# Designs tried in a protein design run: designed miniproteins, single chains, continued (3). Part 38

Each design is a single chain, and the fold is of that chain. pLDDT is the mean over its residues in the fold that is shown.

## One batch from the design tools (miniprotein)

Design m9305
Fold by ESMFold2-Fast:
Structure m9305 (fold): chain A 66 residues (1-66)
Amino acid sequence: MIEIFIQEPPYNSNIITAEVFEDGKLVGYIELRVENGEVTVLSHDLDIDESELIPKIKEEVKKMLS
């Protein structure tokens, strides 16, 4: 199971760093941009298909923005 933890962004920044865990183990980091409720992946170093990550990232961002 993949879990994503969103780090608190710097003041006046819409760039967020997220930690990605798979089965409780840290596997990498993702840089995200959040503007007007839209999420853009800026960079990652994960050996995982981006198409599998994007839906999970969007769910976690929605929880943060709620």
Scores: mean pLDDT 69

Design m9306
Fold by ESMFold2-Fast:
Structure m9306 (fold): chain A 118 residues (1-118)
Amino acid sequence: MRLEVEAEVVLGERTATLRVVARSEDGELARRAAEAGARGAAGGAKALAPNAEGVSYEVEAGETEAVGVATGVGSDEESARGVGIGAEVGAGVAAIVAGVLHASGIAEGKARTTVRVE
């Protein structure tokens, strides 16, 4: 069984977005990986940026692919940094899921993370 995770963090002036694309022959495994990343990003943003505007996540799951998206908007510079760190934490969580499954022999795990500043 295979699990491939691709995480993209986009850091704007006041915004942060995490997009996790997880692919597996097991759609439930893909969904859980994408959700773990997106939920981790939203949770991190809320913890680090309590005054952030519009912190949310969503997950769309198919038979072999799932997409998790988390977004945060900072009301100020401090909140913007907090939502950015949250997005990076979420990307890390998604990569850890793939790594742990690979190390445990449960799945052939592969993870890629990109960070873009705009």
Scores: mean pLDDT 84

Design m9307
Fold by ESMFold2-Fast:
Structure m9307 (fold): chain A 66 residues (1-66)
Amino acid sequence: SPQIQNILDNLRKVLLHYSETHGKEAGIELGKRQSDAVVKYLKSQGKNEEAEELQKGSDKLLEEFA
């Protein structure tokens, strides 16, 4: 969905900027914590399909930075 794609685009920007200032491992850890929090929120709202889409997208994004 466009909303999930916007979240992933923002996550990529956060990973890039935080990694530049605090190192790659710190950036990945922050990105994982942020994506996990949003996934948990979506599930709490009954948006399970969006939560799965975000989880899959964030896992791929974090793997690209690993």
Scores: mean pLDDT 84

Design m9308
Fold by ESMFold2-Fast:
Structure m9308 (fold): chain A 87 residues (1-87)
Amino acid sequence: AEEGLKAFREALRDELIRLGVTPEQAEKALEDPQALVEIASRLTPEEISRVLNALAETAEKLGPNDPALRDFLGRVARALVEGHRRR
């Protein structure tokens, strides 16, 4: 459970950094949904899709039976989509 959540957080952080987000801001986004929404509002649709696909693949490997991981994935996906829509 904890290992899965950490792998998921690491995947999200790594993708955000690849998109030009600073390590400090990426780390803040893992703890604060509003920070993630603000970051997402500056991303292109292609960048949002890339992040969502990476998260979906990670979640598939960790299994749908981990409710904490599914909850985290849902919150992150919602923040990314909502931030993009507010542009």
Scores: mean pLDDT 75

Design m9309
Fold by ESMFold2-Fast:
Structure m9309 (fold): chain A 97 residues (1-97)
Amino acid sequence: SEEEKKIKERIDLASTMGEAILLAEETGDEEAKELVKRAAELWEKNTEENFKKAKELAEEAKKLALAKVSEEELKERLKNRLIRLGVLSEEEAEKLL
């Protein structure tokens, strides 16, 4: 249904925004952080056109952040963050990442 499609699109946007925020924070890329900020401002306007634009900006932020670090460096930063936040123990993080 159209309603189900809209719900799925909003869940997809929320997931993409979460990933973009995490990647921008972990990489420290200022351009990626600015794109995330603009995407969040568009998302808050709560229109279908602005949701689409927010997703495009969030995807671009992810690409920029990933381009600035190696996969191994990113995994290490994410592992250390999850340990620091108490989400994973050091032993659990070593097994999963």
Scores: mean pLDDT 78

Design m9310
Fold by ESMFold2-Fast:
Structure m9310 (fold): chain A 68 residues (1-68)
Amino acid sequence: SREEVERLRREVDALVDELKSTLSPEDQKLLDWERDVVFGTVGRLDDEEAIALLRQYRETVRLLKEEV
């Protein structure tokens, strides 16, 4: 549902902002750009595909925090 898409967008936004607080200014800009690209793509997809993409990106952001 679109409600689920918006919920996942808010969760991803919060996770990205949390990750950004631990990164360099250059990495923060890259993360902002990646988020904008993902959200732009989500806006062009069906709700089911948008949910799948947002879940994948959410997991990617979580994993980035664990990488060296």
Scores: mean pLDDT 80

Design m9311
Fold by ESMFold2-Fast:
Structure m9311 (fold): chain A 103 residues (1-103)
Amino acid sequence: EPSEEERRRALLLGRVRAVLAERLVDPELRQQAQALLDQLEAAGLSNEELEALLRALEEGREPAEVEREFRERLKLPEEVARLAGELMALAREGARLRAELGL
C-alpha cells in the first residue's frame, strides 16, 4: 500500500497534469509541458513544492514571479526554478491560444 505521502504526491502530480491538459489544446505545447513536468519530477520536488506549483498554475501567476518564488522562498536550484517558470509560460500561452480559438 502506498504511504500517505506517496498518495499525496500522486494526487498533486495528477492535478498538475489535469490543469495542463485542460489549458493546452495544441499537441506541441502539451508535449513541451509534459517534458518540463517530467524534468521537475526528476528533480525530486517535495509535496509542498508540488502544491506551490499547482497553486501557481491554478492562479495563472506570472512566470518570472513563480521562478523567483521557487528560487528565493523554496530555495530550489536556479535550473529547477527556471523549469517551473518555463512551465508557467507555456500554460499561460496555451490558455491565451485556447481563448483566441474560442475554446
Scores: mean pLDDT 82

Design m9312
Fold by ESMFold2-Fast:
Structure m9312 (fold): chain A 91 residues (1-91)
Amino acid sequence: MEKTIEELEELVREFEELARNNGSKEELREQLERAREVAERIPDPKLRERALKMLEELEKLLETLPVKRAAVLAAASLGALILHLRVEQLL
């Protein structure tokens, strides 16, 4: 679990940098693909399903949103997921 959380935290930083630096739609899609790969390795089936569904919804929103807004939303969504994963580890 810890390695998965670390990888998700790195992705949050990458999305935040993408938002700050006016990155491209292609870069955003590449980061989402990496987030999906990390999410598939979440050992809890319910948390994994939630993460994958969230990423699927983000992919749909990307088509309609400017890259900066999409990247901010992706960072916030992954941040919320990380918080949930950390709470599950404490329980």
Scores: mean pLDDT 79

Design m9313
Fold by ESMFold2-Fast:
Structure m9313 (fold): chain A 62 residues (1-62)
Amino acid sequence: SAIEEKARQFIEETKQKDLSSLSPEEKIKLEEQVGVYAIAAAVLENRELLDELNELEEKIRA
């Protein structure tokens, strides 16, 4: 689905960023985007995508 493609693109783009250099405000915005895609992944029963998004969220929070 289009939302799953957007989620995968978001994950790849976010992996290219130096997360440690981001401001607290930038991190909050990324966490919000992860949340939106995680809900979509859960509703669509895409467990693999949901796991990738959860791992990304932990890296953003670190």
Scores: mean pLDDT 84

Design m9314
Fold by ESMFold2-Fast:
Structure m9314 (fold): chain A 79 residues (1-79)
Amino acid sequence: MSPAERAAKARAVRAAILAELAKRGSATPAELTEAVRARLGDRYDVTPADVSRAIAALEAQGRVSRDPETGEVRLAAEP
């Protein structure tokens, strides 16, 4: 996979995660993997590792937060 294709996949996965969290409030990484696969599975082979990397990137950007006990992901609270 080219760097451009890899970057496009990463952006699509992050966008799908944000859209899903906007609809349901919170989700586990496993639930997000299933939701992203349902949205993007016809275009990309989405793995749990792709979703985990996307969540880490969104956390680093302050866009999502994880519960430290459960690992559930949610949209970050606005200041």
Scores: mean pLDDT 80

Design m9315
Fold by ESMFold2-Fast:
Parts: C-alpha cells; sequence; structure tokens
Structure m9315 (fold): chain A 70 residues (1-70)
C-alpha cells in the first residue's frame, strides 16, 4: 500500500500543482488508498483507477473518496 499512497500523492500533486496544503493532499491520498483497498483493487491497477477518479470518469468512487477524506 505504501507504493499506492506514493502514486496517489504524485498524481494529486500533478493535477493540483497550486495546492500548497500538503496535509490536504495527504488526506486525499489516504482516502483514495482506503477506497481502493475496500474495493480490492490490485496495486497493478491502482494508478489507472486513481487517474480515472481524478479525471471524473468514476463519479461513484469520487463520492466515496470525498466521504472518506471528510
Amino acid sequence: MAKVLETALSLLQQMFPDEKDQSALERLAEAIVKVLEELGVPESEAADVIQDILMGLRPELRAKVSLAAS
């Protein structure tokens, strides 16, 4: 899961380059990892699923991430 968390943080930093609140990005990354873990998404597919969520292609998963991030 550490590699998935690093991937999520990297993608969030790339998509939101003006976001300076590192703690906010970390909370979002942790929420994404938690949702992927609950769904049983394998690490090999995690990067693609994360990108789909951030691009708005998976609105149901985006909602779950928002709830998990509080």
Scores: mean pLDDT 75

Design m9316
Fold by ESMFold2-Fast:
Structure m9316 (fold): chain A 98 residues (1-98)
Amino acid sequence: SSEEITQFKSALLSAVERSELSEQEKQTIKTLLLKASDEQLGELLAIVKKLKLSNEAVVLAILKKGDGFFTLSKEERENALLEADIDLGVEAIKRATG
């Protein structure tokens, strides 16, 4: 629904603000989220729900792929999101064991 997409977008923007990313990186991701259509955000939300991904994984995937993220195929977008989720898990383990 339009309301659910609006809530998802707000949650992603909140995740960007809470991140340790640079101000330049935060601004880039926010700009991409503002340009994204409701259709693109709805497709992304469906993937996030299916794969049970964090908003932090979404933010990292957008950062890594840049402006190309919303032009990726569904399969490429799923792969980018899973890679970001793995990267976050690896960094969390390194912090705990390093």
Scores: mean pLDDT 84

Design m9317
Fold by ESMFold2-Fast:
Structure m9317 (fold): chain A 90 residues (1-90)
Amino acid sequence: MEEELKKRRELIAQGALDAVEESFKMVEKAVKEALEKGPENIDRAIEVAEQGIKLARRAIDLVKDNPEAVARLREYAQRLEKIKEELKKL
């Protein structure tokens, strides 16, 4: 029974990491499109980055008992915050 809980926690942590990694890829694509296609796409890239940050923060809360997953998710959140700040300066 405890092994089922461990397996469930590992699946939740992996799912959270996979979801945030996919969100990060979407942000990278939106940033590239914003830089190539102009100012209307900058606002969209900011919105996608904000959604990615919210997802990463929710994922951190979900996996708070897994320090390795939390560390990786915090790294993604920090990278997304930096991207958002750089886009706002454009």
Scores: mean pLDDT 80

Design m9318
Fold by ESMFold2-Fast:
Structure m9318 (fold): chain A 90 residues (1-90)
Amino acid sequence: PPVVLRIEEYLPLSVKEAAERGIERARRAVEEATGSPVTSEEVEYLLLTEDIAVARGTFVTERARAEVTVTALKDGEGTKVVTTVVITPL
């Protein structure tokens, strides 16, 4: 069965910067969960504005494929970022 991870952070960063941190966080979470390095990475921004960013990514390791969604929303002086990772064993 797939493993689902959800990470929520509030960062004193712009929406774009916070989304980039979410993507980096997802990559490290996949490597930690699988015990294997990410060998292939594809990331696409589905939405990128000053107030909202939505990014989708696919990370591949020797043992698994991970689907990643990062949502970043401007909230006051910072950004709330939610990173969701779905890891499917190969």
Scores: mean pLDDT 86

Design m9319
Fold by ESMFold2-Fast:
Structure m9319 (fold): chain A 87 residues (1-87)
Amino acid sequence: MGMTAEEVVTEFTRELLKDYSREEVLKAIDVALKTFGSGSPDKVVAEAEKAGVPSGLALGVYNLMQRATITPGVTMEKVAETARKAI
């Protein structure tokens, strides 16, 4: 209804930029990409800690990407590209 998956990802990324730096959000996107398909939130937290990214930020990005990829025709790579363009 009304909003595309790209618009949802773009708005969420802009909201994150109010509370986090561009560098932190970019690192969170990388963590989410590396952990996508693992099926484990614990792995997302562990990779976030290694990257110096707040675990809540990394989990938020991971959950957004999982939700967006449920939309037919939306790939994880496209979600990551859309988020990076919004930064």
Scores: mean pLDDT 78

Design m9320
Fold by ESMFold2-Fast:
Structure m9320 (fold): chain A 62 residues (1-62)
Amino acid sequence: LPSEKEIKEELEKLGLSRKNAEKAAKLMVENNLQITSGELAKKTGLSRKNASRAVEAVRKLM
């Protein structure tokens, strides 16, 4: 499984701010990467589109 650091770096590459990438990466790791894009958007304040892109990017690291 990718580390929180790896997830954060991948999300920053997608154009998320450092703060948003860190928040999203932490939440994804806490949920063992089983979080849906809808749940991620709701808990982080990301748009549905950006949350979907984040989930797909992290899936590619697995």
Scores: mean pLDDT 80

Design m9321
Fold by ESMFold2-Fast:
Structure m9321 (fold): chain A 61 residues (1-61)
Amino acid sequence: SLEEAKERAYELGYQLGSSLDSEKRNELYQEYLALLKSLPAEDQPAVEEAFNEGLLEGVRA
């Protein structure tokens, strides 16, 4: 569902933002891209927003 995709995107963003490991960051970003590609185009902006919110909070952590 869209809500599940948003929750997953937020978690991926948070983990990416809080990680100092370039290899781990690349893996997380590839997983996020795969998630986006699995969604209808109409749902992608909301999921991108959730990822960015997670990323911002992860950087702050």
Scores: mean pLDDT 86

Design m9322
Fold by ESMFold2-Fast:
Structure m9322 (fold): chain A 95 residues (1-95)
Amino acid sequence: SAKELLEEAKKKLKEKRYKEALDLVEEILENYAEELSLEEAKELLKLLYEMAEDIMLKLAEPDLSEEERKELEELGKRINELIEKLYEKFPEVME
C-alpha cells in the first residue's frame, strides 16, 4: 500500500539510504498515487525536501570525490523531478 511504502521511505531516509528512499517515492507516485491522501502527499513532499537539504549539505563538504559528487548531484536531480511530479498530481500540496 502507499502508506506502507511511505513509512519505508521515511525509514530509508533516517538511515541515509537516499537512493532506496527515492526508489520508494518513485514507486508511490507511479503506481499508488491514487491511494494517497492529501496529508500523505504533504508528508511525501516534506520527506523530499528533507532529503534535498541533506544532499545539499553533503555537496558542500570539502574533499568530496568526483564519483561521490556525481552520485549526489544525480540524487538531487531525482528529488527535484519528484517534487515537480508531486505538485503536478497534488496541486493542493502547494498550500
Scores: mean pLDDT 85

Design m9323
Fold by ESMFold2-Fast:
Order: structure tokens, then sequence, then C-alpha cells
Structure m9323 (fold): chain A 60 residues (1-60)
């Protein structure tokens, strides 16, 4: 769960405040799911570079 929050923070730097809040809510719904599903949700809102950084955070 803590790693997911950190990954979201990395992904939300270039999002609007409203999109960042929406992503955090959606990510909370998948917090207990696989890393693959968490990365997929982040990828709907973030650039490929941000998704890669988020994946590395979630894997660690």
Amino acid sequence: MEKLVEAIRAATKDLTPSQAVALQIRAAEVADKSIEEQVAEIGRFATPEQVEKARKILEE
C-alpha cells in the first residue's frame, strides 16, 4: 500500500489537481490487487516514463 502511494505521487506531478485526486481514489480500489493491475490504472493517466518509474517503485 505505501509503495502504491509513492508510485501515484511520481505519476501525478504532471496531472491537474482533479485528475490527481481521481487517480488516487481509483488506485485505492486496486491497492490489494497485483502490481500489473496497479500499473495499468496508473498508465491510464500518466506518461510512459511516469508509468516506468511507478512500476519500479511498486516492484521494490
Scores: mean pLDDT 70

Design m9324
Fold by ESMFold2-Fast:
Order: structure tokens, then sequence, then C-alpha cells
Structure m9324 (fold): chain A 75 residues (1-75)
């Protein structure tokens, strides 16, 4: 699935220690957008990714991930 390939790309960015804060922010936003297009089961796979991102050393990345996690949990 192209959507699941895009989820994996964003996950890799968030797990990459060389990724910039803006790259990580774009990855979080991308996961939020993809969550609206995914099945309920596929969307659940985003929860642990965003929970990890919510603990990021960059406060903007962490806060954006927390907000995105709250939004997908409502879907």
Amino acid sequence: SLLLEKVEEHKKILEDPKASPIEKLMAVVGLGTLSQLLSEEERKSLIPILEKASKDENPEVAETAKLTLKEIEKL
C-alpha cells in the first residue's frame, strides 16, 4: 500500500538521529494527514510512533506529536 509506505517513510525520519527538527515536524504532520486515510487497524499502528515522537528532545516536535496523537485517538 502506498499509504503504508508513506507511514514507514515518516517513521524512519522520526527514528533518524540526523533528521532536523523541521523534517521531524513534517513527518508528524504527514502521519496526522495519513491517519484520516487509513483503516482503523492501520491507524492504531501510528499510536506507538506518535507516542515516541511526543518524547522527542525538540519541544515543538514533542508538542505537535502530542496534539496529533490526541486527534487520531478521536477518530
Scores: mean pLDDT 85

Design m9325
Fold by ESMFold2-Fast:
Structure m9325 (fold): chain A 68 residues (1-68)
Amino acid sequence: GLNKEEFLKRLEERIKQALELAKTSLVVAQVAIHELEKLLKEHSDDPEVVKLLKEAIKELREIAEKLR
């Protein structure tokens, strides 16, 4: 499996890609929010992962609101 440091690095890369794509499509923003909310539920016991996911979801929601 992935160690925590490698998991966090891949998660940050995935978030950056999702944020960039979300700027061009409301559907992409909504799908990205849903996928990150699933990860948040799966990793609720890890405060570092929870913090990263909550911040990313907040940014994606702000992008989605601007596209509406």
Scores: mean pLDDT 82

Design m9326
Fold by ESMFold2-Fast:
Structure m9326 (fold): chain A 126 residues (1-126)
Amino acid sequence: DPLEKLLNSQKPAFSLTLEDLKEMAKLVGLPTDDNHLKALLFLVFASGASGALLLMILVEYAREAKTKPDTLDGLLEAAREALIKVLPEFAQEPYSSYLDKLEEIVRSSESAEEALRNLKRYIREN
């Protein structure tokens, strides 16, 4: 069951796979295209969340995403709004600058798979 797998997942961000992201997208009724997977990557790496907290963020993101265009810019805006709604501290420094850096990495990546590699590298080096 994808829901049980997500709720019981304590995998650190370094063990996250593209297949795990596609399961997360399907769980909350989202498409598995590169733009949606990139927005999910932003949410997972920004929040550092797992289990029930991650599920709450993903559900809020799915709601916000329905109000935005299916562009990378629109979905990243939905992701940032969902994250701040669940975790209001992310609207303030130093979190705001951290979100801007993660968004830059995701936007500069050619695919969701490349974004996953680049985010893992950034966290390892910092």
Scores: mean pLDDT 81

Design m9327
Fold by ESMFold2-Fast:
Structure m9327 (fold): chain A 74 residues (1-74)
Amino acid sequence: MKEVKITIVIAPDASRAEISAKLREAREKAEKEGLGEEFDKVMPSVDEFYAGVQRLQAILGPDTVLRFVHVFEK
């Protein structure tokens, strides 16, 4: 199987709009790999993702850069 990694990097104090843009960028990358449909099935909503980022930054500190890596097997 071919392994494809889709990475989303969230800067400190990222806004909801910035997170929405990062999710769009990640989806575009997944589509280029032929994984757009698979990405759409596993990806949370912008609001759910944003809430998760806020919780992690509250725990880890405001200067924390968060890196999410999703691995697809094709």
Scores: mean pLDDT 79

Design m9328
Fold by ESMFold2-Fast:
Structure m9328 (fold): chain A 89 residues (1-89)
Amino acid sequence: APVTLTVVAEGADGKPATVSVNHGGPNGSQLGEITFADGRAVIPAQELNPRYPLVKPAEQPSDVRIVNYRAMRLANSGKVYPVTAEVEK
C-alpha cells in the first residue's frame, strides 16, 4: 500500500510557515524543495530513497522551526516508513 510522510512547520508565533527542506538524498542532498501550506506538507513515500530517507531543513528563515521534523530525522534507518507529524502546542 502507498505510504506518505506528513511534516509540519511553524514560525516563532506558532503560525504556519514556509520552509525548504531536503528529502531522501544521499548525505542529505536536496532532491526537491518542499513548501509547507498551513504548516503541513505531505510527501509520497515513493519519492524517498529507501537507502536515504532523510528529511531535514535545507534553509529556513530565522524565526521558523519545523516542530516534529527532528523526530523524523532521528529515524534514519535507510527505510521508507509512514510518519505523521503534527504541530505541537
Scores: mean pLDDT 42

Design m9329
Fold by ESMFold2-Fast:
Structure m9329 (fold): chain A 67 residues (1-67)
Amino acid sequence: LTEEELKDAFSSFPTLSDEEIAALRARLAADPSDEQALLRLVASLVRRGETAEALRLVEEYQARFAP
């Protein structure tokens, strides 16, 4: 999975506020297996141009729950 592929996959998602992103991070920290929280957080990071961080989160999730 590349940053470019990730950006393309999530380009249609709406931009979230800093508060919403913080809430998603807290939710994922409480439940690292929460796929819905991961997808929303990744989409938000991609929309903000933080594709490297988004890719890292996806890779960490896959390593833990979908190797």
Scores: mean pLDDT 75

Design m9330
Fold by ESMFold2-Fast:
Order: C-alpha cells, then structure tokens, then sequence
Structure m9330 (fold): chain A 89 residues (1-89)
C-alpha cells in the first residue's frame, strides 16, 4: 500500500523509529496527492520538507539538521512514490 511505502521510506532514512499510525500515514499521502502537479525533481527537497512539516513528522528546523545525503535520498524516494501515486490516478 501507499501507506506502507511511506513508512518504509521514513524508517529507511531514520526519520521515524516505529511505523506511523494509519491516520498519519494517510495524511502524508493525501498531502502528496494535493500537491502532485506542483512537484518537480528540482523542488523535491523543499516539497519533502513541507510534507513532513504539514504531517507533524518533523519541524522545518529538524529537517534542515538532517545530513545532506539523507535529505537528497529521502526526497528522491518521496518523488518516486509521488510518481507511482500519479500513475494510479
């Protein structure tokens, strides 16, 4: 599921230590869906930052403290998930 995929991504990059509840996972997916047409490869990091802040996962301050490699990898995986979501519509 899309909810499972987002949890796998966030666990992989050590953003969360345990799986999110279903409602929080669903909110992340719904936010991604709302902004799909605005998402580009170039803005994927900023998009990820905004999604995680909106979902209450990380503050913008906490996101900015992540190592650059983690921010890039996280944004790439979220971009891929967003493209998968777009193909299902």
Amino acid sequence: SQAQRINEILLKFDIIKEELDELTSKRIIEYIKQKLDELTKENAEEFTREVLEAAGILTQQEYDKLPEEKRKGLAEELYELAQEIKQEE
Scores: mean pLDDT 83

Design m9331
Fold by ESMFold2-Fast:
Structure m9331 (fold): chain A 63 residues (1-63)
Amino acid sequence: MTPEERVEEFLKNAKEAIELAKKLGFDPKSVAKVLIQTVRDEYADLPEELQERLIKEIEEFAK
């Protein structure tokens, strides 16, 4: 799997998780915080630009 494919798959799952949280009445920002921590802990091997993209997109989903 390419780094770009890993980013796209993570973003798809992150968007679905945040949308589910919104549907269930949970704070989407709390879910986004957990997902951002996962990027920092488990995706540190990715180029910095891709890590920043993941964090930015997750924050956008939580708005």
Scores: mean pLDDT 83

Design m9332
Fold by ESMFold2-Fast:
Structure m9332 (fold): chain A 75 residues (1-75)
Amino acid sequence: EKVEELIEKAIELAKTLPEDQARIFIAMAEGVRLAYENGDKERAIELARQGAETARKYGADELASVFEELAKALE
């Protein structure tokens, strides 16, 4: 599953960050999963885009790119 693969990749990348940041991004990725599984694709896309923006602000550019790909995969 493309969406699930991207969620797992986001979680793995988040684990490489400091613990406080890791928890934030893992929660964001899990939020995308829950919205998607609940059939709320619009919310899942919004959360993925928010994750990308937040990751850019933290300088986590690879994680931001994964969240951007996740948003596209949800469309």
Scores: mean pLDDT 85

Design m9333
Fold by ESMFold2-Fast:
Structure m9333 (fold): chain A 70 residues (1-70)
Amino acid sequence: YVEELVERVKRALEQQKSIVKDPESIQALDEAIELLEKARSQTKEEMLEAMRKAMDVMNEVIKKELEKKR
């Protein structure tokens, strides 16, 4: 179910938000979580697009954190 996938992605974003301390990254993750919440009341296609965008945000945050620790 797409809704289950959205919930799992949201939880992953929330977990990442709890461990990063960079304000810009926290804001980006918070915006992605909000986008997913909004998409939950929309069509399956909108939910898939929101998940795609949220995953892109997650990947950029992780990449930035990894490069920062190098």
Scores: mean pLDDT 77

Design m9334
Fold by ESMFold2-Fast:
Structure m9334 (fold): chain A 95 residues (1-95)
Amino acid sequence: MATPQQIMSMMNDVGQQLISMGVPQQDVNTFVGLVQQVVDSGDVNAQQVVNDMIQNVQGQIDQYSQQPQDVQTQSSIDLLNVMIAVAQAIAAYLK
């Protein structure tokens, strides 16, 4: 079983991959910070924190959806959806 520290190490690696794929560093840093908050909560408020992550990322997707739907915009939306899936997987792990 992975320790909280191992999970955060993996999340930092995933964050660097997302940055290399074109996700803004600010969004990645916010996502990693929210994952740290979920881990630190000891599952007490994990579902609420994950819902807040999903809501914030969904807000970014909604903003991109208002832009011209070029290849870069669609790629950004796809990457943000990956972040939502990872957040949901972490919440499931903490249960």
Scores: mean pLDDT 66

Design m9335
Fold by ESMFold2-Fast:
Structure m9335 (fold): chain A 91 residues (1-91)
Amino acid sequence: MEEVLEKFGKEAKEKLYKYLVEKEGLEEKEAKELAEKAAERAVEEIRKATEEGKAEELAERAEEQAKETEGEEKELLELYARAAREAAEAA
């Protein structure tokens, strides 16, 4: 599970940072701090859900939200859902 979360955290941070700089126009320093904080929170959410046996439910909710979203936000939600599903399978 830790390997799944580490991979997800890195990918989420990179994608979110790019989105915040390129699409939202945030300053690089602010975008980096927000991306790191958001990625850390997402990792903790998946970890907690996995410990509670709810990671698959979390993945399903993220997949449903992704259907209502487009572009980079959809990609981030799909990445989150995949990580939650992989964490559930690794548990």
Scores: mean pLDDT 81

Design m9336
Fold by ESMFold2-Fast:
Structure m9336 (fold): chain A 86 residues (1-86)
Amino acid sequence: KIEELIKEGEKLYEKTKSGLELTSYLASVLNEAPSDELAVEIPSNGEQAIKLYEEAAKLAEKNGDLKTAEEARKKAEEVRELLKPL
């Protein structure tokens, strides 16, 4: 179950990165704003990724796997940093 939470978090983290890359491309290359839908989905996907990583960390800690718990918390923090410019 922990691995599933991490995998789902990673998928949402990748979607967040892709959305930010598309937003940057639209602004810098096409001189366009992101769609309202994209502007909402990027932070939503990021927040969900953080939640999944935090849940994985709590479950890993409960099972005595402190290394996995710390790695999952680090991933959650990476997503938080990525969302700061928004």
Scores: mean pLDDT 78

Design m9337
Fold by ESMFold2-Fast:
Structure m9337 (fold): chain A 90 residues (1-90)
Amino acid sequence: AAAEAALEKRLEEAKAFLSKVAGTTITVADVPPDALRARQLALIISALIYKEGAEPEKIEEIDRKIEEMGDAGVSAAERAAFLEKILEEL
């Protein structure tokens, strides 16, 4: 079960990278456990998009999609699965 360790490592790298790029400390806020994975994946994806020099609009699109899924009553597990597919493509 190295999946959690791998995710934590990627999250730490993403937070460090985004904090350096933004000039602001990026932290994971206290969120419900079922929503935590979606938040972690979103931060990792944001770091990858920034690393590739993509426009901030791409990050906003992902954040908006997560909010839309939440408003539509899509489960946190389904939101995490959606983000995992995006991450696999990056």
Scores: mean pLDDT 67

Design m9338
Fold by ESMFold2-Fast:
Structure m9338 (fold): chain A 86 residues (1-86)
Amino acid sequence: SVEEELKEIAKRARELIEKYNLPKEALELVEKAEEYLKQGKLEEAIDYLHGAILLIAEYGVKNNNEELIKEAEELAKRLGEIRKKL
């Protein structure tokens, strides 16, 4: 389901934030997305996950971390495909 796919993206974003010790602002966006998912508000969840992914990509660029940038791009692509199913 779309909800299960969004939960998996949120989980992966959280894992990247923890693995690379990224700033709490990225985690706060993921947590807001998780709250919208609990409410069944899929579009709002997508918007907050997109915000978190953009921050992850920004930190990747600032730290010259090509792996983190690539992982953020893959999450953004998955999020875009999910949006098409709404």
Scores: mean pLDDT 88

Design m9339
Fold by ESMFold2-Fast:
Structure m9339 (fold): chain A 62 residues (1-62)
Amino acid sequence: LSEEQQKELEELEREGVRAVLAGDYARAGEILRRMGEIYEEAGDLEKARRLYEQAERLEALA
């Protein structure tokens, strides 16, 4: 991961936690999908796949 990608992931993690605590599962799912895209672009396909799965689960709760 580049430094820019790592900083974006840290910000998205903070936003994702806030969304979950607020019960905004749709927003939390969007954030996890964006995190998955960053890992996919970085070549970490396994981490990206897990994030997409988590996003689907959270979106199902919305």
Scores: mean pLDDT 84

